# Designs tried in a protein design run: designed miniproteins, single chains, continued (5). Part 3

Each design is a single chain, and the fold is of that chain. pLDDT is the mean over its residues in the fold that is shown.

## One batch from the design tools (miniprotein)

Design m16071
Fold by ESMFold2-Fast:
Structure m16071 (fold): chain A 85 residues (1-85)
Amino acid sequence: SEKREQMKKKLKEELKKRMKELGLDPKLFDLPVEELIELALKKMKEAGFSEDQIESFKELVAKHDEEEQKLLALSTIVGVEELKK
């Protein structure tokens, strides 16, 4: 849908801005989805997220397409890093 595509585009632009502010590597956008998911899971674990929260994230990711999975993983990585600041 056009609305979904527009929202994904805005989310990508917002994530790039937030990543720059946090000093994160912009090349994260170019990583394979599997590596982004693994990185997000690792950061959640290190931040003290519960096993239930981690499983909920995995279930959520599994219900989305590859582009949406990348955006979910990146949003999680950025969100966890923002919690440290």
Scores: mean pLDDT 82

Design m16072
Fold by ESMFold2-Fast:
Structure m16072 (fold): chain A 95 residues (1-95)
Amino acid sequence: SMEGSIRLIRATADVTAFLVELDIVARKNPEKKEEIEKYKEEISRLFQEAVRALRAGDQETLDRYLEKMRELGEKVKKEFGIDITPLERAIEDLR
């Protein structure tokens, strides 16, 4: 549907914005770069898996990957003080 396509585009933009914010934090804190890169890779992987589940109509698998993304977002927020609101919006748009 057109509405579903718009939500996916918005979710992609919000995840991209979140990953860019992680890059900015990594540049300001070079000592944390390796740790931040691991979080970026894991969020990107989980988002790709969530999109695959969404396209397959697999709601149970989708919900599982969205929950893992939420848990990683909370870890990133706690560890680096990053605003995870864009990631939270992406999760809601994919539900």
Scores: mean pLDDT 88

Design m16073
Fold by ESMFold2-Fast:
Structure m16073 (fold): chain A 69 residues (1-69)
Amino acid sequence: SLSEEEKIEHLVRQVRRTGLLRGLPQSVIDEMEERVRNRDYEGLLELIRRHLSPTTASGLRLQIDDVRS
């Protein structure tokens, strides 16, 4: 199993990749990465709901729960 730090880096990479593939502005991608690194997961979910979708946010919530366990 991955350490918490490894899970966080994995989540940062997923957020970056998703933002790039969906054509989000770099400023939004940078803000999402910062929220992950600061463990501001509710702030991250807010950005995902705003810029992507509630469904994407729900899926990401499962990844966040895994990081926090």
Scores: mean pLDDT 79

Design m16074
Fold by ESMFold2-Fast:
Structure m16074 (fold): chain A 87 residues (1-87)
Amino acid sequence: SELEKIENAALEAVKEVKPKAEEILASDPSAGRDTVKELMLEAIDIFTKKANNPELGELLREMLEAQENNDQAKIEEIQKKIEELLK
């Protein structure tokens, strides 16, 4: 099912990015917001590729930008689009 593909893609993204995040934090405990953003973008890219859903990947990237800008209205808009896509 489509939902199973999305769940598997999310698990694969976490599996690949988590060790990288742990290595970075172990070597640089002061790793800042930019490093977190790069790791999140890498996770989104892996997720998008595994889920074979480029529209969902684009929405996740837009969500990350909206969160950086503290744009609550845009965050809510993107959340609704993701919910509709996952129906």
Scores: mean pLDDT 75

Design m16075
Fold by ESMFold2-Fast:
Structure m16075 (fold): chain A 99 residues (1-99)
Amino acid sequence: DEFLKKLLQSFIKRLRELKELLKTDPEEALRRLEILRGLVGIWLGVYKIINDEKGVEIFSKVLDKLDAALAALRAGDVETALKHIEDAIKILEDAIKNL
């Protein structure tokens, strides 16, 4: 629980930093979002291998939001990308509350 909480808190911090970048430097935000999406994908894989259903559920939901944010940002839709990032943060915050 403690390790997962710290991991999710780290992702929340990075996503909040991304929200600030999204309005001022969308190109740098895109690069950071691609890296963060990759990291979430790795952790989803880890939790699948160890058969942790709660971890799989959390990271799957977050990954869906980050993929949607990437698609929006690549299309130049910063406002839609921002909403998906906000949704990802909410998923992570709700997950921590229930750990």
Scores: mean pLDDT 89

Design m16076
Fold by ESMFold2-Fast:
Structure m16076 (fold): chain A 90 residues (1-90)
Amino acid sequence: GDPALAFRLALEAQKLISEARQEAEKEGKLDEELDKLIQEAVRALRQMDFESALRYIEEARRLAEKKGAKKAVELLERAGEQVREAQRAL
């Protein structure tokens, strides 16, 4: 395993999730439900709970897609890829 690589990938995922939140907010599509899912994903990543993080990211992505927050969807998909790589690095 490579815990240092996993940590760096988790930080990149957190940045992408933060950008997704900002983009959804700019488009007026950040409601309480989406914001809560995004916050839970970040909390899980800080705890290195990648399984929970992936679940919250996928739920946030689906909700963002339903709202038409296209930029947020792309950023959440990229965040999910970083988390999957972090799991493989451990």
Scores: mean pLDDT 90

Design m16077
Fold by ESMFold2-Fast:
Structure m16077 (fold): chain A 104 residues (1-104)
Amino acid sequence: SPLEEEARRLLEEAKKLIEELKPKVTPVAQKTLDKILELIERALDPSASAAEKHRLAIFVTAGATTLLIYANLDPNTSEEVREKIQKIVDLLSRAEDLFLQLVQ
């Protein structure tokens, strides 16, 4: 499905940005990013159902959004880090919307 291929591409792009972000954030944020990466890998598994992929996309979007909220509240967080987290949230939200279309 073109929608599934696009959602997969968005998840792979988000994964790359998360891996680039990990060394630039606090140890607590790194643990959250590691959990998000684990869930992205599960969503990228070809055996996962469309419903499971959508559910995983909701969880990773929520996790990334929580990181963005904490980054915005921390004056020690650089603009570059905040912008990268925002881009990750945007990619994951788009993937969530595409997986939702596949389960309807």
Scores: mean pLDDT 89

Design m16078
Fold by ESMFold2-Fast:
Structure m16078 (fold): chain A 71 residues (1-71)
Amino acid sequence: LEEEIQKLREEAEKHEQESKEYRDKMRQLNEKGTRADAQRASAYGVLSAGHSVESELLRRKAEALEKELKS
C-alpha cells in the first residue's frame, strides 16, 4: 500500500511536469503572434490541460489510500 501510494505520487509529478512543459510551449507560440502559431498553441494547451487533470486524479487516489492507511 505504501509502495502503491509512492508510485501514484511519482506518476502525478511526471504528469504535472509534462503539463508545465506543454504550457511553456503554448506561451512561446502565442508570443510569435501568427495565426498558425496560435492554432499550435491551442493544441499544446489541450495537452497541458489533459496532463494536469491526470496529475490531479493520481494525487487524489494517493490521498485516498493514505487516509485508509492512517485511519
Scores: mean pLDDT 82

Design m16079
Fold by ESMFold2-Fast:
Structure m16079 (fold): chain A 78 residues (1-78)
Amino acid sequence: SMQDVMLENFKKSLDMMVASLEEQMKTLSPDAQRKAVASVRRRVAAMVAKLKEELSPAQQAQLDALLAAFEARLDALL
């Protein structure tokens, strides 16, 4: 379905954002690292709000699982 494609694309976007952030963190101060992670979290939260308008309850559960995994990866960077 279109919604399954949207979830797969969202997962790929999260993977790319984490990879980009990991590279940026190699050159950032600890304060700048925390700010970069916070900025990515705010951006992802806005994207999630839009996605939830288009997803079924079952697909929202899949979205929530992707977000939990994403947050765990961000916490591991700090």
Scores: mean pLDDT 84

Design m16080
Fold by ESMFold2-Fast:
Structure m16080 (fold): chain A 69 residues (1-69)
Amino acid sequence: VEEQLRRAEKEIMSILKSLGLTDAKVVKVEYIGEGQEGVLIMNTPELRAEIKLDLSLGGVGVRIEVEYE
């Protein structure tokens, strides 16, 4: 479980860097269960956005929260 969450964190950080969001920081990664949809929550100084992702990590869903600062 922890290994899968760590992998998800690295994947998300790579995507954020490719989008030019180099100051983004992952603040929360949690297991939400089998068959659940993944969620990415992004917070910036001027905007909070919640992005829903279908993350396939060996059949489990994860929720990832990202803070920009």
Scores: mean pLDDT 61

Design m16081
Fold by ESMFold2-Fast:
Structure m16081 (fold): chain A 80 residues (1-80)
Amino acid sequence: SDFTEDLRRAVDLLVEWLRTLAPDTRISLSDLLAALDRLAAEHNIPEDTLAVLRRMIENLARDGSVQVGDLIAFLTTPLP
């Protein structure tokens, strides 16, 4: 569906940006959400797709931060 394609595209864009950073870098939840909002605006990602991706990131970064390498691994792991 268009939603699934939009989500895949949004994830791919986020992963591309993350790969420009050192894998041992820790990103705060606030910085990560700000980067996601910027990417969504630049690439016309729909708000429903953005909301789902924001929730996934919030759930992953419950302590307020996440390591770049761990986030990339999570986002690129095949779904069951």
Scores: mean pLDDT 80

Design m16082
Fold by ESMFold2-Fast:
Structure m16082 (fold): chain A 80 residues (1-80)
Amino acid sequence: SQEELEKELKKEVEELKKEILKRAEEANASEEKKKELKEFIDYLIELAEDIAPKIKSQEQRDEVLKLIREELEKKLEELL
């Protein structure tokens, strides 16, 4: 169902947030870099929430998650 796809997307994005922040901590990122990363993550979460009601398939959910992960990986590389 669309409701289940939305729920799964939100859960996966929240898990990804925890993963990325943990990686920044393990890399001893400065407080300024962690703040910038958190603000960027929050921005992507807002985008995911806007897109979630429009997701009609598991394929679309996976595509959105892939794009979010790629953007977060790029931001981590830029900051670290």
Scores: mean pLDDT 82

Design m16083
Fold by ESMFold2-Fast:
Structure m16083 (fold): chain A 74 residues (1-74)
Amino acid sequence: MAPAEYRRSFSDEELEEIVKDAREVAASGDKSKIASRIAGLQILKVEIELGGVVPEDQEKALKALDEALAILDA
């Protein structure tokens, strides 16, 4: 269990960019880049789940990360 010592905000445009980037990476067909991006997004998702983001942004950030991960995992 890690304490949440920091909190960040995500703008809608930042979250849209994460999803857009995931689509671009998936479209590239580069399995190594796809795997690396999945790992990075999974780490970020864990940090957000541990309270690394303001509560009002948590749901939209997790939704964007889940969407990006679904795109890359497909």
Scores: mean pLDDT 76

Design m16084
Fold by ESMFold2-Fast:
Structure m16084 (fold): chain A 87 residues (1-87)
Amino acid sequence: SMEEIKEAVEKAALMALMEALRALEAGQPISDEVVERAVALLRKQGVPEEVVEAVRELLTEMLRALAAGEPVDRVASRLAARIEELL
């Protein structure tokens, strides 16, 4: 269902955001693999490929913003809003 897809996307996005924050707190760069791990999780859960590609682009954009020093609360809020618009 669309609600199950939305929940899967929100969980994958939260995991990516948490992993990125953990890297930044450790003084490490955000790995390009963070987005790929989130995408792999969505594929494993049977999320349609068009949604998977849209989420890959969205996460790449948001993690880049976080790496550029945007406040986490603002990035998280924008991510949540973009997921609502996507689904």
Scores: mean pLDDT 85

Design m16085
Fold by ESMFold2-Fast:
Structure m16085 (fold): chain A 58 residues (1-58)
Amino acid sequence: MSEAEVLAGVAYQDALEAGASEEQAREIAKLARDTIEAGGSVAEGGRAAREKMLELGL
């Protein structure tokens, strides 16, 4: 499993635990994965996921 896949899984679970819908959690996980796949770091992917959660009120 790649770092992008691992972070996406963590972001998905964290979003669900924060009260996100399954659709929102998938979007947050995709953002984390896409950030790393675009050449971003794990820290950048994590930041992007957290920023999206804040936008959604989580």
Scores: mean pLDDT 82

Design m16086
Fold by ESMFold2-Fast:
Structure m16086 (fold): chain A 70 residues (1-70)
Amino acid sequence: ALAEVEAQIETYRALAAHSDPEVRAVLDGFIREAERLRRTLPPDEALREVGRLSVRTQRELLAIQEAQRA
């Protein structure tokens, strides 16, 4: 459970390093909140909450990408 959260955080860190400032800000927000959840919640609850955060983050990223393509 915790390893899955850490792997997801590392994936978003790698993506953020190669993203524009707008996308990077959203990814940095995800990383900060995911690390907080990992630190404050039991591993199984952290995994669930990071999963919900990931869905919200993906929606924000999609909206930014669509706006940038328009």
Scores: mean pLDDT 79

Design m16087
Fold by ESMFold2-Fast:
Structure m16087 (fold): chain A 65 residues (1-65)
Amino acid sequence: SLDKEFDERAKKLNEELTKRIKEADEQSKYMTPEERRELTLKEVAESLIAIGDLIDEYIAERKKL
């Protein structure tokens, strides 16, 4: 099932993003306020792009059915 495939991919992406946020939080303890802001913006932007790409791919595959 396409829905099950994308549900598994969404779960894996969620796990990856959660791990990345935790790692960024740990690294931010050793950073300046400016560096922390830059890291946060980068991680937010990359997360939004990854989520958007998964949604776009799901919509495209659904249209083929």
Scores: mean pLDDT 83

Design m16088
Fold by ESMFold2-Fast:
Structure m16088 (fold): chain A 93 residues (1-93)
Amino acid sequence: SMRRDNILANSAYFLILVARVLADQGDFEEALRQLEAAYELALQISDPEMRKEVLEKVREALEYLAERATDPEIRRRAEELRERVEEELEELE
């Protein structure tokens, strides 16, 4: 439903905002966990246009995190999640 999709999208956007703040504070592990949660919420959105918008914001935040993360393992995990986001976006084209 549109109401359910709006709740999922707004929840994902909030997690993306929290992840950016955490990344700015150097809490890259927690930032990545928030983006993983936002990704899972995006996949539950039934409207393809809204799902695409949320996935694009998750991708932007993952790029932001990967650019700043100093831990190679966190950077690798962020890039792996970004690849999954890109695959989902390809299916929406």
Scores: mean pLDDT 89

Design m16089
Fold by ESMFold2-Fast:
Structure m16089 (fold): chain A 90 residues (1-90)
Amino acid sequence: SIEEMIKEIENLKELFEKNMKELLSTIKNEEIKKKLQQLGKEFIEKAEETIESLRKASEEEAKAKMEEFEEFLKKLQDEIGDLLLEEVKL
């Protein structure tokens, strides 16, 4: 259901904020830390945008919005992973 999709994104948002706070506390390079903070902000904005879109969507539209959000998450995870590898090499 759309309500379950919204709750899933809200739960993911809370988990992401907690994990990002913990991750940022371990980062020593200030430029990498700033880039991770920017990616975190972009995630929160996309999550909130997706939730608002889901509230107005049909079931078919909601499925398409969730697929778009999942593609966004994959790209975000790749960018975070690249920054973490850069941190380890420093």
Scores: mean pLDDT 86

Design m16090
Fold by ESMFold2-Fast:
Structure m16090 (fold): chain A 75 residues (1-75)
Amino acid sequence: SPVDALVQELRRLIRELREALRNNAPEEEIEKLVARIQEVAEQLSALGSTDPEVLEALREAAEAILEAQAYLESR
């Protein structure tokens, strides 16, 4: 399913972002991961799914982006 593929990609990117934040990765790396997460989240949102797994993945993406923004503001 296109939905399942986007959820898996989004979860992978969220894990990569959180690992990058934990490892104090360069700002450019964090910004690229945030941009990709936003792109995938927009694609997933456009499909209009109300599945709990989709809604949870979108919530986790929003949370991870806020974490990244806080990290970048602290540098």
Scores: mean pLDDT 87

Design m16091
Fold by ESMFold2-Fast:
Structure m16091 (fold): chain A 68 residues (1-68)
Amino acid sequence: MKTAVERILDVLLKDVDVKKFLEEYKAMTPAERRQFALYLKNLTGETSSLEEIERVIDEYFKKLEEKL
C-alpha cells in the first residue's frame, strides 16, 4: 500500500520532467534530503520518523529510475 509521502510524490511528478527531478534529487546533499523529507512530512501529516521518510523517498526514486 502506498504511503501518503509516495502519493504526494506521484502528484508532484505529474507536472514535471521525471528524469530532471531524478537528477535534482541525486544532486541533493544529505542536509537538503533531510529538508525535503521534513517538507513532505509536514505537507502530508505523516507520523513516521524523518529517517523512515528519507528511506521511503530514496526507495521511491530508486524504483522510479528502474522504470526509466
Scores: mean pLDDT 78

Design m16092
Fold by ESMFold2-Fast:
Structure m16092 (fold): chain A 80 residues (1-80)
Amino acid sequence: SKEDLIAEIQKMIEEAKEFKEKYKDNPDLVETLDSIINKLKEIEAEVKASTDPAKVDELRERINLIKEEFEKLKEYFEKQ
């Protein structure tokens, strides 16, 4: 649902903020995480404003791509 997608986005923003705090001494990672957080906030606003189910599905695909990017980023730093 639209509400479930918003909740997922909010959870990802909080996880990204926690990851940013953990690695606050890494400026390149902080910049990357700020970019991810900003993209997520922008998509959250679009989801909230949308009345078109097809647009919500498009935004869900964009969230899935950002989620994959964030998961790869976490894997890289956890395995280093």
Scores: mean pLDDT 85

Design m16093
Fold by ESMFold2-Fast:
Structure m16093 (fold): chain A 97 residues (1-97)
Amino acid sequence: MAAELAERAIKEGNYFLAYSIVKAALDAGKYDEAARAAQVLADHGFINAYRLLAEAYEKAGKKDQAAEAYRRLSDHFESLGKTEEAEKWRKKAEELA
């Protein structure tokens, strides 16, 4: 449900609504739905979605998937030359793995 709503919001150009859908799922404790919706945003290149994806997996107790999401976030910031931000998320991934 949440992932389908986020996909439609992105296709309609309503990126703010797509993020709001992920946040609503997180706030409702629907962590698996939140993770799927955040993955849709991440697949469309929205950097903040990797943070929400990692948070959703972490709250769902899926430590390995959360660590992988934080590594992807770290790799993205490293590709932008933002070494300090990349290091922050790499460390977060290592704490979970």
Scores: mean pLDDT 82

Design m16094
Fold by ESMFold2-Fast:
Structure m16094 (fold): chain A 75 residues (1-75)
Amino acid sequence: SEEVERAKAIVEKALENEDFEVGLALGYMILGLFLSNGDREAALAAAETMLKGLEKRGAPQEEIDRVRKLIEELK
């Protein structure tokens, strides 16, 4: 659960504090790091936090759909 909370916090800050493209890239990098470590629960939390951040920012529908598809693949 510690890694889940860490994933949420880092991704939320990236999408909140960075320019859109940088925040999006950082979100995917963080998600990829958790996946490479075999932590699918933290990766799923990162992806779900990315989705919320993208929706809050009014991101293009294509980017929202991409993250939604990734969330379904991680379940």
Scores: mean pLDDT 82

Design m16095
Fold by ESMFold2-Fast:
Structure m16095 (fold): chain A 92 residues (1-92)
Amino acid sequence: VSQQTLRALQLLADRFPDIIKLAREAGMDPREVTESVNLLMGAALDAIRRGDTESAQRLTELILELLKAVDDGDSQKVAELLKEMRRLSLEL
């Protein structure tokens, strides 16, 4: 799970310019986007460090869903998922 999560985080980083672009098109502040992604990355790395396989898996699934929304060009879904990422990261 740790390797899968790290790969998902790498893909998230690689697609960050597209995430910013689409979220901005949906009316999100780029600072809020950056904060949401940073919180998610922190939560994912913390889950790995703690051996929390369940949380790491949940975060990995959310990252993959976000990447699919980016690939689909769905600006509204990207914004929705970024808000969900922020919420989940603060709960974990």
Scores: mean pLDDT 83

Design m16096
Fold by ESMFold2-Fast:
Structure m16096 (fold): chain A 72 residues (1-72)
Amino acid sequence: SAAADEEAKRLMQEAVATGAAAYAAGASEREAIAITAEEGRRAVAEAEALGASPELIAEFRAEVARVEELLA
């Protein structure tokens, strides 16, 4: 549904904001990226449970995977 997709977008924005806030609070770049990836995975799982569109979920999974690549 449109409402689930809007909530999914909000959850992903919060995941990114959480990582940025950790960095601003003194976390290392690597720690901030790890927090962003972890929160992003949680946001994707929650969005899927809420019934967000499969296409949007696939896009968010790809974004999380790109963030995780920065840790390799």
Scores: mean pLDDT 88

Design m16097
Fold by ESMFold2-Fast:
Structure m16097 (fold): chain A 71 residues (1-71)
Amino acid sequence: GKKYTISVDVTGPGLGDRVAAVIEAKGGRIVEMNDAQNQITAYLPENTNLDELKAELKEKIKADVDIVEVQ
């Protein structure tokens, strides 16, 4: 899998946990969580559709989500 940083435009209690649950349900593995920024670093399967994942997260969080591949 590839390593990604997932960020949301809003902060709040439990947002990181909700994002992490979606990632893990898709077969991803959480490496690091930053609750103060609602930023998560995770490995995702190589065939993960990132646009679909962004859309699903945006629907659950009700805010914009960014997914960036870590070098």
Scores: mean pLDDT 76

Design m16098
Fold by ESMFold2-Fast:
Structure m16098 (fold): chain A 84 residues (1-84)
Amino acid sequence: SKAEMERRKKEEELKRKETELNQVLDFIKALGENAKELQDEMLAEIGVELEKLERLSKTMQDVVEKARKINKERAEQEEEKKKA
């Protein structure tokens, strides 16, 4: 019957679309696996630079705080010298 032929055509078209979709999904999965290696390499390189920047920033802050403490102690000693 014409209805059976139309049903078979729709089922074949749906199967073709499903096969095409699965091929695209497999391609995306392969891209994702390759992207993960590239992403891990990029993140490792960015991570090292970020860690260096954070460590440098913390060291600079510590130097500034140490300088402030020394300057305060010097100012207090100069004030005591003026009272003597």
Scores: mean pLDDT 64

Design m16099
Fold by ESMFold2-Fast:
Structure m16099 (fold): chain A 112 residues (1-112)
Amino acid sequence: MKLIEEAMEEIEKYLKETGDEELAEKARRYITIKAVIEGLLDPSVVGLSEEEQKLLQEKFKKLFEEYKKVPGSKMSELFEELIKELEEKSPKAAELLRELKRLHEEIVALTK
């Protein structure tokens, strides 16, 4: 809850300082998706059911445990495997993770 508010405030500050509306909009969407996955926002905000949100939370908890065991270069591969696994149970959740990955890559490209 507080972490979302702080993140949104940082984005608003960045927008005021730089005028970069594209980066600010992408960052807000990224934070919104992450907040839903972490159970901090209602799943309906991104068009998910409560069951799909719980599935994402369980899968992300497992993913973060896997991340502790692998080098950073393998993290992207694990994220892609998670998307494939989710497509069988929730195509909507899988698409949300693809959007999250795309937004992350676009934000990194814009910030260099």
Scores: mean pLDDT 75

Design m16100
Fold by ESMFold2-Fast:
Structure m16100 (fold): chain A 97 residues (1-97)
Amino acid sequence: DIDEEIEKLRKRVEESDLPPDIKEIIFDLIDRLRESDLDRETKRKALSLLEKLIEAAEKGEPPEEIARIVMEIGELLGLSVSTITAYALRVIGAMIE
């Protein structure tokens, strides 16, 4: 179930008109989720946040809101503060030009 939902999200991002930098961040988060040893409940929560991230980016939500979702995903995945901060800054930069 979870691997099928992950693959579905990956295809959705690949087929989207999102900026390449945003796609790269989302793909990396998807790959990190797939490779993680997190329990099924935590992985489902991360999937829900990834879906919310993709929807927010597709709708053109404010960069700060998109960055917030990225930070929540990074925290759930156990990423370092420096990695989470780097992703958030890249999201803001990509959306502001």
Scores: mean pLDDT 82

Design m16101
Fold by ESMFold2-Fast:
Structure m16101 (fold): chain A 59 residues (1-59)
Amino acid sequence: SDAEKAREAGVAAAKAGEGAAAATSSHQLRMLGDEEGQREAAEAAKAAGHDVEAASGGY
């Protein structure tokens, strides 16, 4: 439930042009173990112009 909520929030933020919020949702989904949801939120954040690779993974 939390993972789905975070994914939905991330996609909504990206549509509003808030890439930072979408990147945060992507990271939260990764921490919850939903890697597919994390990837979708990360792609939405990148579409809004945000570099999610540095923000979500910390690699």
Scores: mean pLDDT 65

Design m16102
Fold by ESMFold2-Fast:
Structure m16102 (fold): chain A 108 residues (1-108)
Amino acid sequence: MLSDEEQIERVVAREMSSLSPEDQAAVEEAVAPFDKPLRLALIYAVARTIDAVEEGEITTKEEAIELMEKTVEEQARILGKILNKEISEEELEELREAARRLAERFMS
């Protein structure tokens, strides 16, 4: 059985491979300054937001930004606990800013 970390990495790799090369590059650039749990949280938030847009749950840029920021914060806290990483408020603010920029890109 895979560890929780390995299972998360596999899901994230699958989601990344479903993105266009241009979107993959944008996500890779956005995650570069973050530690592993924050990188995984942001990639998961991207995947969840894209799924919600495709399912018609989200139709506006504002809704996409809200979902992305909320999802990334929730996942960062969960993954931080799983991977034993303390997350500062400054790191969460930087992560929310990266999530907002990516959501704006996908809803352009």
Scores: mean pLDDT 77

Design m16103
Fold by ESMFold2-Fast:
Structure m16103 (fold): chain A 64 residues (1-64)
Amino acid sequence: MLEPVLVRPLPPEVAARFRRLLLAEARRLGANDGAGVAEAMRRAAEAIEDPAARAAVLDAIALE
């Protein structure tokens, strides 16, 4: 690779917006409690094909 791709922490503002979208999707799937929401968000992040983007989203979820 000519330019290595590194995992970067998401900016807090961007992370908050993505987290809100994932919460809306988790709620649509019927997860309304904290544990169910967290699991649904993790499953949604697992669907991301780009491993760097997936890791960044998972980090944002873990940090809240």
Scores: mean pLDDT 61

Design m16104
Fold by ESMFold2-Fast:
Structure m16104 (fold): chain A 69 residues (1-69)
Amino acid sequence: SPVIQIRQRIMDAIRNQDYDSAIQYYQQLMSVSDPNTASMLTNGFMSILRQNGSYDTMNTIRNISNSWS
């Protein structure tokens, strides 16, 4: 599934603190995911970013999510 592959790339990018790549993969994820899956995965990424204190990336992800809603 493209969704599973892109999710894994986002998780790897977040783990490596490569937030530019995480944001780019997140945009790809939003283009291929159904709204329910996108919402669930977005909530998961937001939780991890909050735990990491990555507030600038959280704001960028939120803005991207809102643009697809």
Scores: mean pLDDT 88

Design m16105
Fold by ESMFold2-Fast:
Structure m16105 (fold): chain A 73 residues (1-73)
Amino acid sequence: LPKLTEEQRQKIMERMVKLGVKLTDSAIEVLRQAGFTDEQIKELLEALSKRPVKLTLNGRETAALIDMLYAEL
């Protein structure tokens, strides 16, 4: 997983919210491994809970998505 800055983590969270993802427990663990704080994860989950689910992501899919979004930053 790429070592993300605070600004990069915020941009990735904004992209995930726009995509309408639902995160499994394994996906949340991958976010922690990528350096997301528990506070950032909580904010992301609250934002996602208020939107229709378009895509469910497991840990492997979340790691791939982070790599793709990081490449766009």
Scores: mean pLDDT 80

